# Designed miniproteins, single chains, continued (4): the designs that were tried, part 48

Each design is a single chain, and the fold is of that chain. pLDDT is the mean over its residues in the fold that is shown.

## One batch from the design tools (miniprotein)

Design m13756
Fold by ESMFold2-Fast:
Formats: sequence, structure tokens, C-alpha cells
Structure m13756 (fold): chain A 89 residues (1-89)
Amino acid sequence: MPEGLELYIGKAEELLKKAEELKKEGNLEEAKKLVEEALKILEEFFRNWSLVRPPGELPEEVVEAIKRAEELKKRAKKLLEEIKKLIEE
């Protein structure tokens, strides 16, 4: 359902927002945990939609949600790399 897709995307977005705020506050360990949680949610999203439905049968709403999830995953990966560098420094 489109509503279910928004739930995954919305949770990932909210976790990334909190992680960015925690990074600004210098709470790097907590920020890292939230980014990792967002990545797990996005991986679960891709796993569910790749295994349950063939690519050729996906509705337009699902295709747009997948694109948005890919953008969020790239953002999360970059943020995680930044946080890890700050922790190591």
C-alpha cells in the first residue's frame, strides 16, 4: 500500500533529521545509531518490495517511493561516513 511505503520513508527521514541535529550537538554516538537505524529501515523497504513483487508489475507510486528511498539511502550513507570520521578524529 502507498501508505505503508510512506511509513518506511517517513521513519527514515525522521531518524536522519534527528541524527543531523545530534551531529551538530556533538552527540556522535547517538547520531551514528540513528543513521544505522534509518539504513536498516531502508534495507527492509528494498527487501520487501524486491522480493514480494516483480519489477514489471510495480505501480507508479511504488516506483517513486523506491527513487525517494534510494536518495535517502545515499544521504544516510554519506552522513554515516561523516559521523564515523568525526568519531575517529
Scores: mean pLDDT 75

Design m13757
Fold by ESMFold2-Fast:
Structure m13757 (fold): chain A 83 residues (1-83)
Amino acid sequence: EINKILKETAEKIAELASKSEDLEQQAAMSLAIMGLTVSYRYNLSPEEAIEILKLSAKLLEEAGATEAAEVLREAAKKIEELA
């Protein structure tokens, strides 16, 4: 269930954002949550969801939010395994 994975992933990223003291990392995680929310709310295809997760993970890695980036990569892998 893709929407469940996306929602649970957004919740995990929100928790990580709440524990971060870095404003840039918090902003990057907030953008990732928005992308995930759009994905499950508008029922995007598995391929589109995977692309959003991978792009968001790259942006989070570049912002230094490595743990959040790994959460997104794991979510992308779970969606790929459903296909």
Scores: mean pLDDT 80

Design m13758
Fold by ESMFold2-Fast:
Structure m13758 (fold): chain A 57 residues (1-57)
Amino acid sequence: MEEKKKEAEERIREALRENPAMTVEELVALADELAKELDLPLSVMREIAGRVKEEHL
């Protein structure tokens, strides 16, 4: 599970680097797709996405 969380976090960071103006709705949609792809709970993916979004300056 930790490996999947790390992969999800990196992919969200990459998406935010490519589109820093990503809206909350776009970020939630990305988290939803990653949850399906990586077989992670939606709540876990949303927590990761929110944390990465706050870390991204």
Scores: mean pLDDT 75

Design m13759
Fold by ESMFold2-Fast:
Structure m13759 (fold): chain A 92 residues (1-92)
Amino acid sequence: SPLDVVRRLLDTVEAMLQRVRAGERLTPEDIATLQALADEAMKHLSPEDREKIRALVERVRANAAAGDLEGTQASLEELRKHLREVIEKLEK
């Protein structure tokens, strides 16, 4: 179920993106959830895809910690785009 794990991560990213667009800040609990799902997804992905997800999740965390809503939104949008590309590769 690597595909199911990545889809669950994408769903979480899309839900977070909607909340951030509504002006909500991501909580430490939100970031912990994102990190846990990303860690699970990365176990079954290529080294290149793991590095991209790791870097993008770190960028989301850093922007959220800084209270940068625009940066949080931008990094979530980049993460969403990359996860869609990963899903397309896993679907064949």
Scores: mean pLDDT 88

Design m13760
Fold by ESMFold2-Fast:
Structure m13760 (fold): chain A 70 residues (1-70)
Amino acid sequence: MEEGLELAREGLEAFVAGDYETAIRLFREAAELGFATEEAERLIRAIQAGDVASAMEAAARIAKLVNEAE
């Protein structure tokens, strides 16, 4: 859980920096550890599809989960 949280946080930082390759990898690892699995998968699919609106929505949801999990 804690490692998944850290990976999701790093993934968000990569995403806002425009490093989508790193973001996809980090969110995939976070999802594999059971952290924000549904939102991480949605974000990965949105990035791969070029769906900016869906990617931003999923990223915002992951950010809220990161803040709530401590």
Scores: mean pLDDT 81

Design m13761
Fold by ESMFold2-Fast:
Structure m13761 (fold): chain A 77 residues (1-77)
Amino acid sequence: MGSVEEAREKLEKTIEELMKEAAKELGVELEELAKKLIEASEEVLEDYKAGKVSEHTAEYAEIVKKAAEKILEELEK
């Protein structure tokens, strides 16, 4: 049990760390990068509703969106 749950948790944490590192290295504000990733994730979720992407792709888009939203929440406190 937990292969999907473990993969999801690791992917979410990896995305959070990659976002922080990318923002620092690119000299981009982490908040702006997070907002852009939320926009991209919403686009993928819209494509899923239109039947253009797989359910698995939509699940990963949701993970990316949650990671980015968590970053924004941490920045707002």
Scores: mean pLDDT 78

Design m13762
Fold by ESMFold2-Fast:
Structure m13762 (fold): chain A 100 residues (1-100)
Amino acid sequence: EEVKEILEETIRILEKLRQGVEANRDDPLALDVYQALAIMAVTITINSLSKRPEYKEVAEKLKEALQPHLDALSQARTADEMVAALDGMIAALKKILEEL
């Protein structure tokens, strides 16, 4: 139940950041901030779950599923690339949430 709540909160955060990227497509500084916040949100979620032995397997699954999208986000140079990476992470999180 706690894991589901954490994943749902992370999804909500990423959806808000995605909206921020779309609203600020022509603002490079704003895009850099949203990129950093998204990477931070996902990293904190994985690290938080990894601290509990009972959540280790879920944390490892999250890290594996999200890593390609985190890599894409860190290399993103345009709002479209950032949105694509965020959409990928949101979809992966929703899939894992449904399998819990």
Scores: mean pLDDT 87

Design m13763
Fold by ESMFold2-Fast:
Structure m13763 (fold): chain A 88 residues (1-88)
Amino acid sequence: SVLESAIKHFEELIKEDPNNAQAWYALGLQYFKLGDYEKAKYYFEKAIELDPNNFQAWKALSEVYKKLGDYEKSQEYLKKAREIAAKG
């Protein structure tokens, strides 16, 4: 499938460069689309660890927590995403 091909592509990018924050973020998005919110969380957390200024990754992690039923953490991470985006 298109999602399986995308996952394999980003896994190969991470194997070549484990510090590629964008590839970790992209893997998180693919697993989120599959409904695997625990894996999506792991990959978004890795993206934020490597690039804490990626407000899209903070926003995506907020959406993961919402899907997992943790509305308090969802709001906390959404606020963090907005604060980072406001800084430029």
Scores: mean pLDDT 88

Design m13764
Fold by ESMFold2-Fast:
Structure m13764 (fold): chain A 98 residues (1-98)
Amino acid sequence: SEEQKKVNRLIGLVLRAIGLILDAEKLEEEAKKEKDKEKKKKLLEEAIKKLKEAIKDLKEAIKLAEELNEKELVEKLKKKLKELEERLKELEKELEKL
């Protein structure tokens, strides 16, 4: 069914976003420990890239969850999206200071 296809896409988007968030967290932790400015910059740029991809996936997931009338999931995903957008803003500020 079209509904099952939307559910499968939603699950795939959420799982991919989780993986991207975890990758970004590891890169951010490595950047915090890095003493070399150029290496730190590269790690932050990669973390920012991963977070931007995760944000895109979560925005698409929210639209699908709304179409499926999954109200509780929509609220959880919106909260996570807001957290990621704030993290992205902070990483971009950190990169600008380098």
Scores: mean pLDDT 91

Design m13765
Fold by ESMFold2-Fast:
Structure m13765 (fold): chain A 56 residues (1-56)
Amino acid sequence: SDVVLEKAVEIAKKLGIPFSVAVDDLELVASVYGEEAVGKMTPDEAYRLALELISS
């Protein structure tokens, strides 16, 4: 979705991670919380949630 892709671009630039990794991480968050919720998150919030989901 456009929302996930826009957030992935911001995260990749801000945190210096590959765009493909940012997309995968945000798709995981969107699968749990929904794309609309991801669109309302800051890049830092979305990435923190992705790390929590991966670590569990």
Scores: mean pLDDT 80

Design m13766
Fold by ESMFold2-Fast:
Structure m13766 (fold): chain A 76 residues (1-76)
Amino acid sequence: EGEKLVEEATRLAREAAEAALEYARTGDEEAKRRAEELAKRAEELAEKAAEISEEYGKEVHERTGAVQAEAGKELA
């Protein structure tokens, strides 16, 4: 269960990052909304993973943080 939550949260974080990059490149307000919604869902799943175990919480934060850091380099 926790491992699946980590995987799903990481996937949603990646999709959110891709939508955010699309917004940055195109100015498409729909891409911005999609990025915000996906990021919120990823955060909710990350919190659930952390509730199952501290280890899953740490892993999900490290993985989603890496995705966000990579996206941030594209925006810099």
Scores: mean pLDDT 78

Design m13767
Fold by ESMFold2-Fast:
Structure m13767 (fold): chain A 85 residues (1-85)
Amino acid sequence: SKEEAEAKYRKALNEAIRKIQEAIEASLTDKKKAEEYIEEAVKALVESMKARAQLLGIEISDELLEHIEKGTRNMLKNFIELYKK
């Protein structure tokens, strides 16, 4: 339902932001934990996008979702590396 999609979107988006923050913090001391938080952030971002698309009545292909997931993972890894320097 629309209400379920809205709740999923908000929850997933907030989780993604939180996991990005945790990844940045972990990047200073624990590379493995930082990588785990990046994976959790990517999953949360994809879920937020799926929920947002459902709210808008837009169908996102699995191929496009995989492309976004890979691109987002790479972007976040590169971004977090800036905090180690």
Scores: mean pLDDT 82

Design m13768
Fold by ESMFold2-Fast:
Structure m13768 (fold): chain A 75 residues (1-75)
Amino acid sequence: DDELVEEVSRWLREALEKVRKAIEEGNFDEALKIVGEAHRRVMEALEKLSPEARDRVLRLWREFSAEFQKLIDEK
């Protein structure tokens, strides 16, 4: 479980960087597409994880969502 949680953390960090770049380029459609893909990957990971690890991944998703909202609000 720890290995998959670390992988999800890395995915979300990479996705956030891609979203930031898309927003800077004015490509909001691409940013939303990246967020949608990240959400789907998180949901797929949750199906494979124990309840304890699932809670950790949900916290990572909440952190990602907060950072995404901050990026939108800064524009």
Scores: mean pLDDT 80

Design m13769
Fold by ESMFold2-Fast:
Structure m13769 (fold): chain A 99 residues (1-99)
Amino acid sequence: MKSPIEVLREAVRKIAELLHKLREKAKGDPELQKFIDELSELVQRAIDAINAGNLDEAKKALEEMIKVLEKYRSKATPEQQKLLDEIIKVLKEALEKLD
């Protein structure tokens, strides 16, 4: 089994890749761009917590990302929803592995 820190690092990498794909779809959509910027700040918070060895703060950042993603999902196009659901899945799987 991977260490909790490695689980978090892998989750953050996957989320960053998915956010990059979402940002490519956000061209001409200022609301989606602002949402991605908010998620990117939460990703940075998770990275900072991981680097500090603060598992509790890293988990909290991932949980806050899920809440932000679920709220925005209602405004998203079907194609965007698919990508948001993939990010939510990565986050939930990471949190489950940390239990």
Scores: mean pLDDT 83

Design m13770
Fold by ESMFold2-Fast:
Structure m13770 (fold): chain A 90 residues (1-90)
Amino acid sequence: SMEKLKKLVEEIKELTKKILELAKEILKLATTKEELKEAIALALRAIGIEIEVEELEKNLKESDIPKLEKLLKEAKELLARAEALLARLK
C-alpha cells in the first residue's frame, strides 16, 4: 500500500537523522583515528541511505518495498552501531 511505502520512507528518514546526530556527538568525543574513521563511515552511509530514499520518494512504487525494507534494516543496524560507539566513548 502507498501508506506502507510512506511510513517506510518516514522511518528511514528519522533513523538517518538520528544516526547523523549521533555521529556528530561521536566526532566531538573521539580521541583515536579509529573512532574518527568509524564516525565518518557512519555519517557517510547515513547520508547515502537518505539520498537513496529521497530519490525513491520522488516516484514511489509497490516494487520499491524490498529496497526500502533493506534500507530500513541497514539504517537500524547503523543506529545500533552508532549508539554502541557513543556509549563506549561516554
Scores: mean pLDDT 88

Design m13771
Fold by ESMFold2-Fast:
Order: C-alpha cells, then sequence, then structure tokens
Structure m13771 (fold): chain A 90 residues (1-90)
C-alpha cells in the first residue's frame, strides 16, 4: 500500500527531526504520517502520530487536532472528538 509506505516514511522523518530538536518540523511530519495512516485505514497509528504532533507543537496545533477529532468521531468517541475540535479552534 503506497499510502502506508508514505506514512512510514513521514513518521521516520518526524522521528529524525524530533531527535534533532526541531519540534516544529517533527510535528509537521508526524501530522503528514497521521493523514496517510488514516487514509491507509490504520486508525490507531494515525491517532498516535497526531498525538505526537500535538505533544511537540502544543495542544492548539490545528491540523493534528482536526485529525484527532475526525478519527475519534470515526471510532464513536463523540465527546473526545468534540474536545479535539475545540482545541483546533484555539
Amino acid sequence: DEKLKKAEEYEKKGEEYEKAGNNKKAADYYTLAGVYYAEAGKLDKAIEAFKKAVELAGESYRKANLGLGRLYELKGDDELAEEYYKKAEA
């Protein structure tokens, strides 16, 4: 699956930038990994990647929080989805 391979490549880049102390680029790459994991149907890996992006860029990191909101909504956790949507609006 090309999307899964792309997700793994972006996650690796996120890890490399995180180790280098570049939290902004790491968060950007983890967010891309989350998008591609979600498109590949790897919802738990997508959630993990988006949470890592929020950890590195701060709780109001819009794109990752929007991704988390959508994924928790897909998993049926509407209350947690709403919390992440609110964080994306901050």
Scores: mean pLDDT 85

Design m13773
Fold by ESMFold2-Fast:
Structure m13773 (fold): chain A 62 residues (1-62)
Amino acid sequence: SVEERLAEELAKNREIKEAEKEGKGLEAVAALLSPEQLAVAREIGDKLREIGDEIDEELKAA
């Protein structure tokens, strides 16, 4: 129902407001992240760079 959707959005807004009240910085959030997630993020970055290079080569060849 619409009321249930609104309640979920309000709950998300409350979580954001509570995080701001506690003054938790990005460093505290980063400390909770797993090293596996950080490794995946780096791999995605590397793959995006390789894709960019391939696109650039194709554009130069065209």
Scores: mean pLDDT 65

Design m13774
Fold by ESMFold2-Fast:
Structure m13774 (fold): chain A 68 residues (1-68)
Amino acid sequence: NEELEKRQREAAERLDKLRKEKSPEEAIKEAAELAEALATPEQRALLKEIGDKLKEIGDEIEEELKAA
């Protein structure tokens, strides 16, 4: 946990430097790669599941509002 927090801090500092030196599009791509590298497989699976469920709920609420 503490070692992961240290890696996250180092990655955040590295990303901040890249954002200042590179284009926004390249910085976004680098940020996505760093996020994937830092998350554990279990955390990545959970985040994906939560994201998928939130999107599905949002879509259903939008359809219900349009029907009302």
Scores: mean pLDDT 65

Design m13775
Fold by ESMFold2-Fast:
Structure m13775 (fold): chain A 70 residues (1-70)
Amino acid sequence: KKEEYEKLIKESPDSKERAEAYANLAFHYIVEGDLEKAKEYLRKAIELFRKYDPDSPLLKVLEAWLKALE
C-alpha cells in the first residue's frame, strides 16, 4: 500500500530500497492520474537509482515513463 512506501522512505536513508519505494509511489500516482506527483516521484527514484543501482534495467523504464509524462 502507499502508506507502506511512505514509511519505508521515512525510515530508510538514501538507498536502492528507497529508490524502489519512490518508483512504486510514482506508479500509484500514474494509475490515479496524478501526473505531477508521478513525475516528482519518478525524478526522485531515477536520482537514487543512478547513484545506488545505475545498471538497473528498471532505471531505463523509469526514464522512459518520465519522458512520456513530460
Scores: mean pLDDT 79

Design m13776
Fold by ESMFold2-Fast:
Structure m13776 (fold): chain A 60 residues (1-60)
Amino acid sequence: MDALKEKAMAMVDEITKEESDIVKQWDKFNERLFEYTRESGVGLSEAQLAEATRKMLAAS
């Protein structure tokens, strides 16, 4: 659980540094998360998704 959360937060940090548009940030996050989830077999909970969304909004 914690490792996936840390990975998601790291992806948000990288994306917000690369892209200033929140819609494009969200698209990139979903692509990276989908790839990670497919490879690892682990998905984020609604609570973890909400936290990642809040972090992106706070960074914007």
Scores: mean pLDDT 70

Design m13777
Fold by ESMFold2-Fast:
Structure m13777 (fold): chain A 71 residues (1-71)
Amino acid sequence: SSIPASEADSDRAKALRAIAEGQRAFAAGDLEKAEEHYQRALELLRKANAPEELLKEAEEAIALVRELAAA
């Protein structure tokens, strides 16, 4: 693997925190902050070689926030 397990563990933990922050921002109606947090989460999940399911959830959250912001 190109990424050490300890780095992947840290990046996964940061990604989950970013997802939670994105969810809170979205619930508060702060679409700009929600998108920022979800984008951060996606970057961290990719860096951690996270399962495709988690990457897909983050990508879908970003797409939803962008769709709502454009309406």
Scores: mean pLDDT 80

Design m13778
Fold by ESMFold2-Fast:
Structure m13778 (fold): chain A 60 residues (1-60)
Amino acid sequence: MEEEREREERRERVLEEASEGVKMLGAAVGRVSNRKLGLDTSKYDEEFRKYDERLRELRE
């Protein structure tokens, strides 16, 4: 019984973190692709930092 409740709480936390992680991953992909092409990455660098900060807040 306790294991089931803990698993449910853990799943909710994991889903929330996964959601933010996916957004950060999207920004990272944009950053890497533009960097490879020698294009300006500042927009993607800013987005990546923003989502990274959000993930840190969620882990607190």
Scores: mean pLDDT 72

Design m13779
Fold by ESMFold2-Fast:
Structure m13779 (fold): chain A 68 residues (1-68)
Amino acid sequence: MKYKLTVHFKDGKVEVKEFDSPEAAKKYLQSLGYTEKEANFAVRLVEETGKPAILIGEDHSVLLEKLE
């Protein structure tokens, strides 16, 4: 399974990353300032529902998607 993570920073920068494991996606979310609980919840929600998760940080927003 693949995970796609799109980060929109308030300075206009956009980063797109793909991960081949839920652990890699969680670690990247934690590097953006999210707690382990928040990262675990977001990845689990996407895995269980197949729907994108949206997270709002202090200076960015994140769209987390599961790729089929």
Scores: mean pLDDT 81

Design m13780
Fold by ESMFold2-Fast:
Structure m13780 (fold): chain A 67 residues (1-67)
Amino acid sequence: APRAALVVSVEGDRVTLNLGKPAVEVGDEFRSVRTGAVLRVIEVGENYSVAEILSGEPRVGDAVELL
């Protein structure tokens, strides 16, 4: 199972990741490798997921790893 995704957009307190079902579930937490920003998944689609920012400042293109 993949443990990594990329940030594809940042909109306010929400981030879109390029990873979806079944690799990601609502409630999964990711950390940015570069910045240490922490994200929690709140919505999962077939090819994407949406996460809320718990801490830090994620940027488009950041690699994030499942905690």
Scores: mean pLDDT 82

Design m13781
Fold by ESMFold2-Fast:
Structure m13781 (fold): chain A 69 residues (1-69)
Amino acid sequence: MSREEALQLAVKHVREGIEAYDKGDKEKAAEHFRRAATALSEAGLPEGAQAVADYGTRITGVEVPLPEF
């Protein structure tokens, strides 16, 4: 993916994660935040990936792992 495409994907997943959280689906919300963090990591933005993973874990109470490869 291009960096621009990865950033757009991250924004989409953050939005979908918030919507899932609003519906009470913590597991689905955490999965969307995990995908957003992965997209940010692939875009070369590891600080952004860490921030999104931390935020997702904080609001859902479900661990959002940071990709480490």
Scores: mean pLDDT 79

Design m13782
Fold by ESMFold2-Fast:
Structure m13782 (fold): chain A 66 residues (1-66)
Amino acid sequence: MIATAEQVERALVRLVIEGLISPEQASAIGKKIKGKETITTEELREIMRELGLSEEVIDKLIELVS
């Protein structure tokens, strides 16, 4: 499945509001996807794992962009 950078950005904002990630974590993910028009869910999972996010938070973000 493929998500747009805009969909990911909106999902990150929601996760920050819900207290599941910090604004700093959201910024780090945003930097990793900057310059990409679209991103696969597999690539997005790998980025979040590299940044030390829990599988629960990763699954929640994937659900929000799917």
Scores: mean pLDDT 81

Design m13783
Fold by ESMFold2-Fast:
Structure m13783 (fold): chain A 63 residues (1-63)
Amino acid sequence: RPLSPEELEQVKKQFIDGARRAADLLGLSEEEKQQLIEEIEKAKSVQEMLDVLMEWLRRVVES
């Protein structure tokens, strides 16, 4: 089922928390971490949040 706006905000917060921890573990700069978080905050759906994380993982692999 589609998430309500409230459920989407809760999921987004969890994604941001997870991304922040993962960025710290991978040694990303504060600037890179902030950019990743801003991209997740701009996402309008769970699929868009997943797309942001997939692009981030691609950048890490290309390093």
Scores: mean pLDDT 77

Design m13784
Fold by ESMFold2-Fast:
Formats: sequence, structure tokens, C-alpha cells
Structure m13784 (fold): chain A 96 residues (1-96)
Amino acid sequence: SEEELQALLDRVHPFVREEMDRIAKEVEETRKKLGKENPYEAFAKEVEAGIRIMGLYLLGRYAESEEEVRAGFDRLDALIEKNKPKIEKWIEEKKK
């Protein structure tokens, strides 16, 4: 329900909310800069942001401390960065 969702959001660590807001702002800026000229790159960045936001939501729900949230998010970010060359190769192939 909406009440259950609001209660869940109210239990989220401030760090999670701040990072979600930061990611959302970066997505909007990326759309403004890349959207028309680099649609595949813009799409890939939106997918990355969606994964990060979902990861933060799950960490905020299940983590026992802010330190665990930060550590979990750092691991997720590192995993995304490790796979970035594969995403960049896909974007290059789609631009051909």
C-alpha cells in the first residue's frame, strides 16, 4: 500500500536518499547532453542509474547500518564499473 511504501521510505538511511537524488540528477543532465546525439549511450547510463537506485533501495531496506549501506553500494558501483567496457563496446557496435 501507499502507507507501507511511505513507512519504508521513512526508514531509509539519509545516505540512501541523498545518493538516489544525486543519481536522478545525473541522469537528467545526461539526457540533456547526450539524448539526441548519443541515444544508445544515454540509454545505457539510464539503465546503470536504475540498477544503482534499485540497489540502494534494497540496501536501505535490508542493511542493518549506514556503514553496511555504503559498503554494499560501493561493491555494486565497482561491479558496474568492471562491466563498463562491455557496455561501451555494445554502444560502439550499435553506432555503426
Scores: mean pLDDT 70

Design m13785
Fold by ESMFold2-Fast:
Structure m13785 (fold): chain A 56 residues (1-56)
Amino acid sequence: MLARALRDFTAATPSILAFKKGDILEVLKELPDGSLVVEKDGRRGLVGGEDVEIIE
């Protein structure tokens, strides 16, 4: 499942995934609170469901 980033996100630490508006992220899991576990370039992170658009 793929999602498109709706905004830029700057990582403050190495454990947080950074992305830019328009980036394509692979969705690994949806959490009950609407957060998504995503992967980009071999790194995983947690993002808000409102910060991305599910496209596939």
Scores: mean pLDDT 75

Design m13786
Fold by ESMFold2-Fast:
Structure m13786 (fold): chain A 63 residues (1-63)
Amino acid sequence: DLDEAIKEIEKKIEEVEEEIEKLKEKLKENPNDEKLKLELELLEGLKALLEGMLAYLKRLKSK
């Protein structure tokens, strides 16, 4: 069901946004931590991919 897929992706985006905020707070405490920087970049990349999937699914529903 397309509506369920949209709902699942929206929930995943919210979860990823929460993890990004947690990593940003950790990075404020350790601004030179390359591992935290890499983890943040990976989560921001994942968020972008999920947002792209969400846009695609919503476009399919609009017809």
Scores: mean pLDDT 84

Design m13787
Fold by ESMFold2-Fast:
Structure m13787 (fold): chain A 75 residues (1-75)
Amino acid sequence: AAAEAEALLARAEELIREGERAFEEGDYKTALQLYEEALRAAEEAYRKSATRELMDRAIAVGQRARENRERVLAA
């Protein structure tokens, strides 16, 4: 339901924040793992989304996780 999708989105955003901290600290391995976990959480949120608004938010969060992952790989 919506609550489950929203919880997964909140989790994904938290994982992105933790990944950004790890990246700033030079811990690229941890940053990659956190961004990959964030992407999985966003994908699950999309699957559990009952509204277009939640689906759009899940797509946006997933995009941020992918972009942050690419930044680590380019570093």
Scores: mean pLDDT 86

Design m13788
Fold by ESMFold2-Fast:
Structure m13788 (fold): chain A 68 residues (1-68)
Amino acid sequence: SSSVQQSKELIQQSKQLYDQGRYDDSIRQASQSLQLVEEARKEGYTKESEKLEEEIKSLIERVIDAQL
């Protein structure tokens, strides 16, 4: 699925932005990847989408914690 592939790409970019201290940009990319995961889930890629959603939520949590 193109949605799955694009989500993985955005997750990777979000992680790189987090490593650079660009927290707002990291959250933006992670949020976009979450939308693509939602699309992939509706297309029937349930297992892949669930795994990616968990990774994205974990990443967002880490970014928020780093800002506190």
Scores: mean pLDDT 85

Design m13789
Fold by ESMFold2-Fast:
Structure m13789 (fold): chain A 59 residues (1-59)
Amino acid sequence: ASDEQIKAALEEADREGVRAVTTEGLSPEEAREYGLRVASEKYGVPVEELRRAIEEGIG
């Protein structure tokens, strides 16, 4: 995926994660994994690629 798609997916993952914590009471770790999965499905980017991008500081 392009860097632009990865950044957009990571922004969506963060947004969904925050929502899961605030509205559904998920733990920060559960919310992070939930957000990454939702973003992966929406943008067609593998969760593993999104995690690598976070480690590289792209998002």
Scores: mean pLDDT 78

Design m13790
Fold by ESMFold2-Fast:
Structure m13790 (fold): chain A 59 residues (1-59)
Amino acid sequence: SKEELKKNAERVLEDARALGVPEAIELAQKSLEALDNGDIEKAKKYLEEAVRVLEQARR
């Protein structure tokens, strides 16, 4: 759902800021911006990329 996607994007943004990963911060912000504009597909793509970048930074 849109609300679930927003909560996930907000968590990823918090994690990205805590870890200091600029690329993941930018992607998570773009995901939230796309959600505000009603572009669910774009928001999902940005969120998936943000998670990928964050997981690479953790491992």
Scores: mean pLDDT 84

Design m13791
Fold by ESMFold2-Fast:
Structure m13791 (fold): chain A 76 residues (1-76)
Amino acid sequence: HMLSDEEVKRNAAEIAAAVVLSLAKQGRITPEEAADAVIRIYEKTGDKELAREFADALASIDPEGAERVRKYVEEA
C-alpha cells in the first residue's frame, strides 16, 4: 500500500497534534502554545474534525484556548 501525499500529511498532523497535547498535559509547553500549534496544524491540513478533537482534549487543560481553536475552525 503506497501512502498518498494526503495520507502522509494527515498522519503527520495526527502525530504532531498528539505530541503537542501530551507536552501540554505534562506542562512542558504552555496551553497557549498548544492552542497555537493546533491552529497551525489546522491551517496546513484543513481538517476541521481533527482540530475539533484536539480542541475537546485541550479543554481539560485550557478551556479558553480550546474555545479559541473552535471559533477559528468554525469561522474558516
Scores: mean pLDDT 75

Design m13792
Fold by ESMFold2-Fast:
Structure m13792 (fold): chain A 69 residues (1-69)
Amino acid sequence: MREELEEELRRMLEEGASLEELEAFIAEHPGELAVELLARLVAELMKKKALEAGMPEEEVEEKLKEMEE
């Protein structure tokens, strides 16, 4: 059920699951997750990519907040 999958994904995010684990979960359930949750996952992906590139975490958070406005 969609709600069960969304709860599982949210739990993984809360527990600090890796990007690879999140992507694997999405790949196993491509049509069953809410668009809002997929959008959040994309935002987390962009955040992790920016942090890997050397951007400070606070700067990444501020930029994401600006994009949401």
Scores: mean pLDDT 65

Design m13793
Fold by ESMFold2-Fast:
Structure m13793 (fold): chain A 83 residues (1-83)
Amino acid sequence: SNILEAEIELGVGHLLVAVAELLEKKGASKEELIELLERAIEAYEKAIELAKKSESEEGKELLKEAEKELEEAKKRLEELKKE
C-alpha cells in the first residue's frame, strides 16, 4: 500500500541520517556525509509522494513528518556544503 511504502521510505531516510550523524562523529569525509544526506533526501521525497497518494489520516501524518525531516536534512546538507 502507499502508506506502507511511505513508512518504509521514511524509515530509510531516518536510517541514512542516523548513519551520517554517527559517521560525522567518527570523522568521516564531507563527501561521504553529503552522499548519505542526498540519499536521505531522496528517501524523504519518495515518502512525501507516496503519502500524498493515500489521502488518509495516516498519510496526512506521514506527510507532515516526512516534510519536516526533509527540511531538516536539506538544511544539514546546505551547511555541510558551505564548509
Scores: mean pLDDT 87

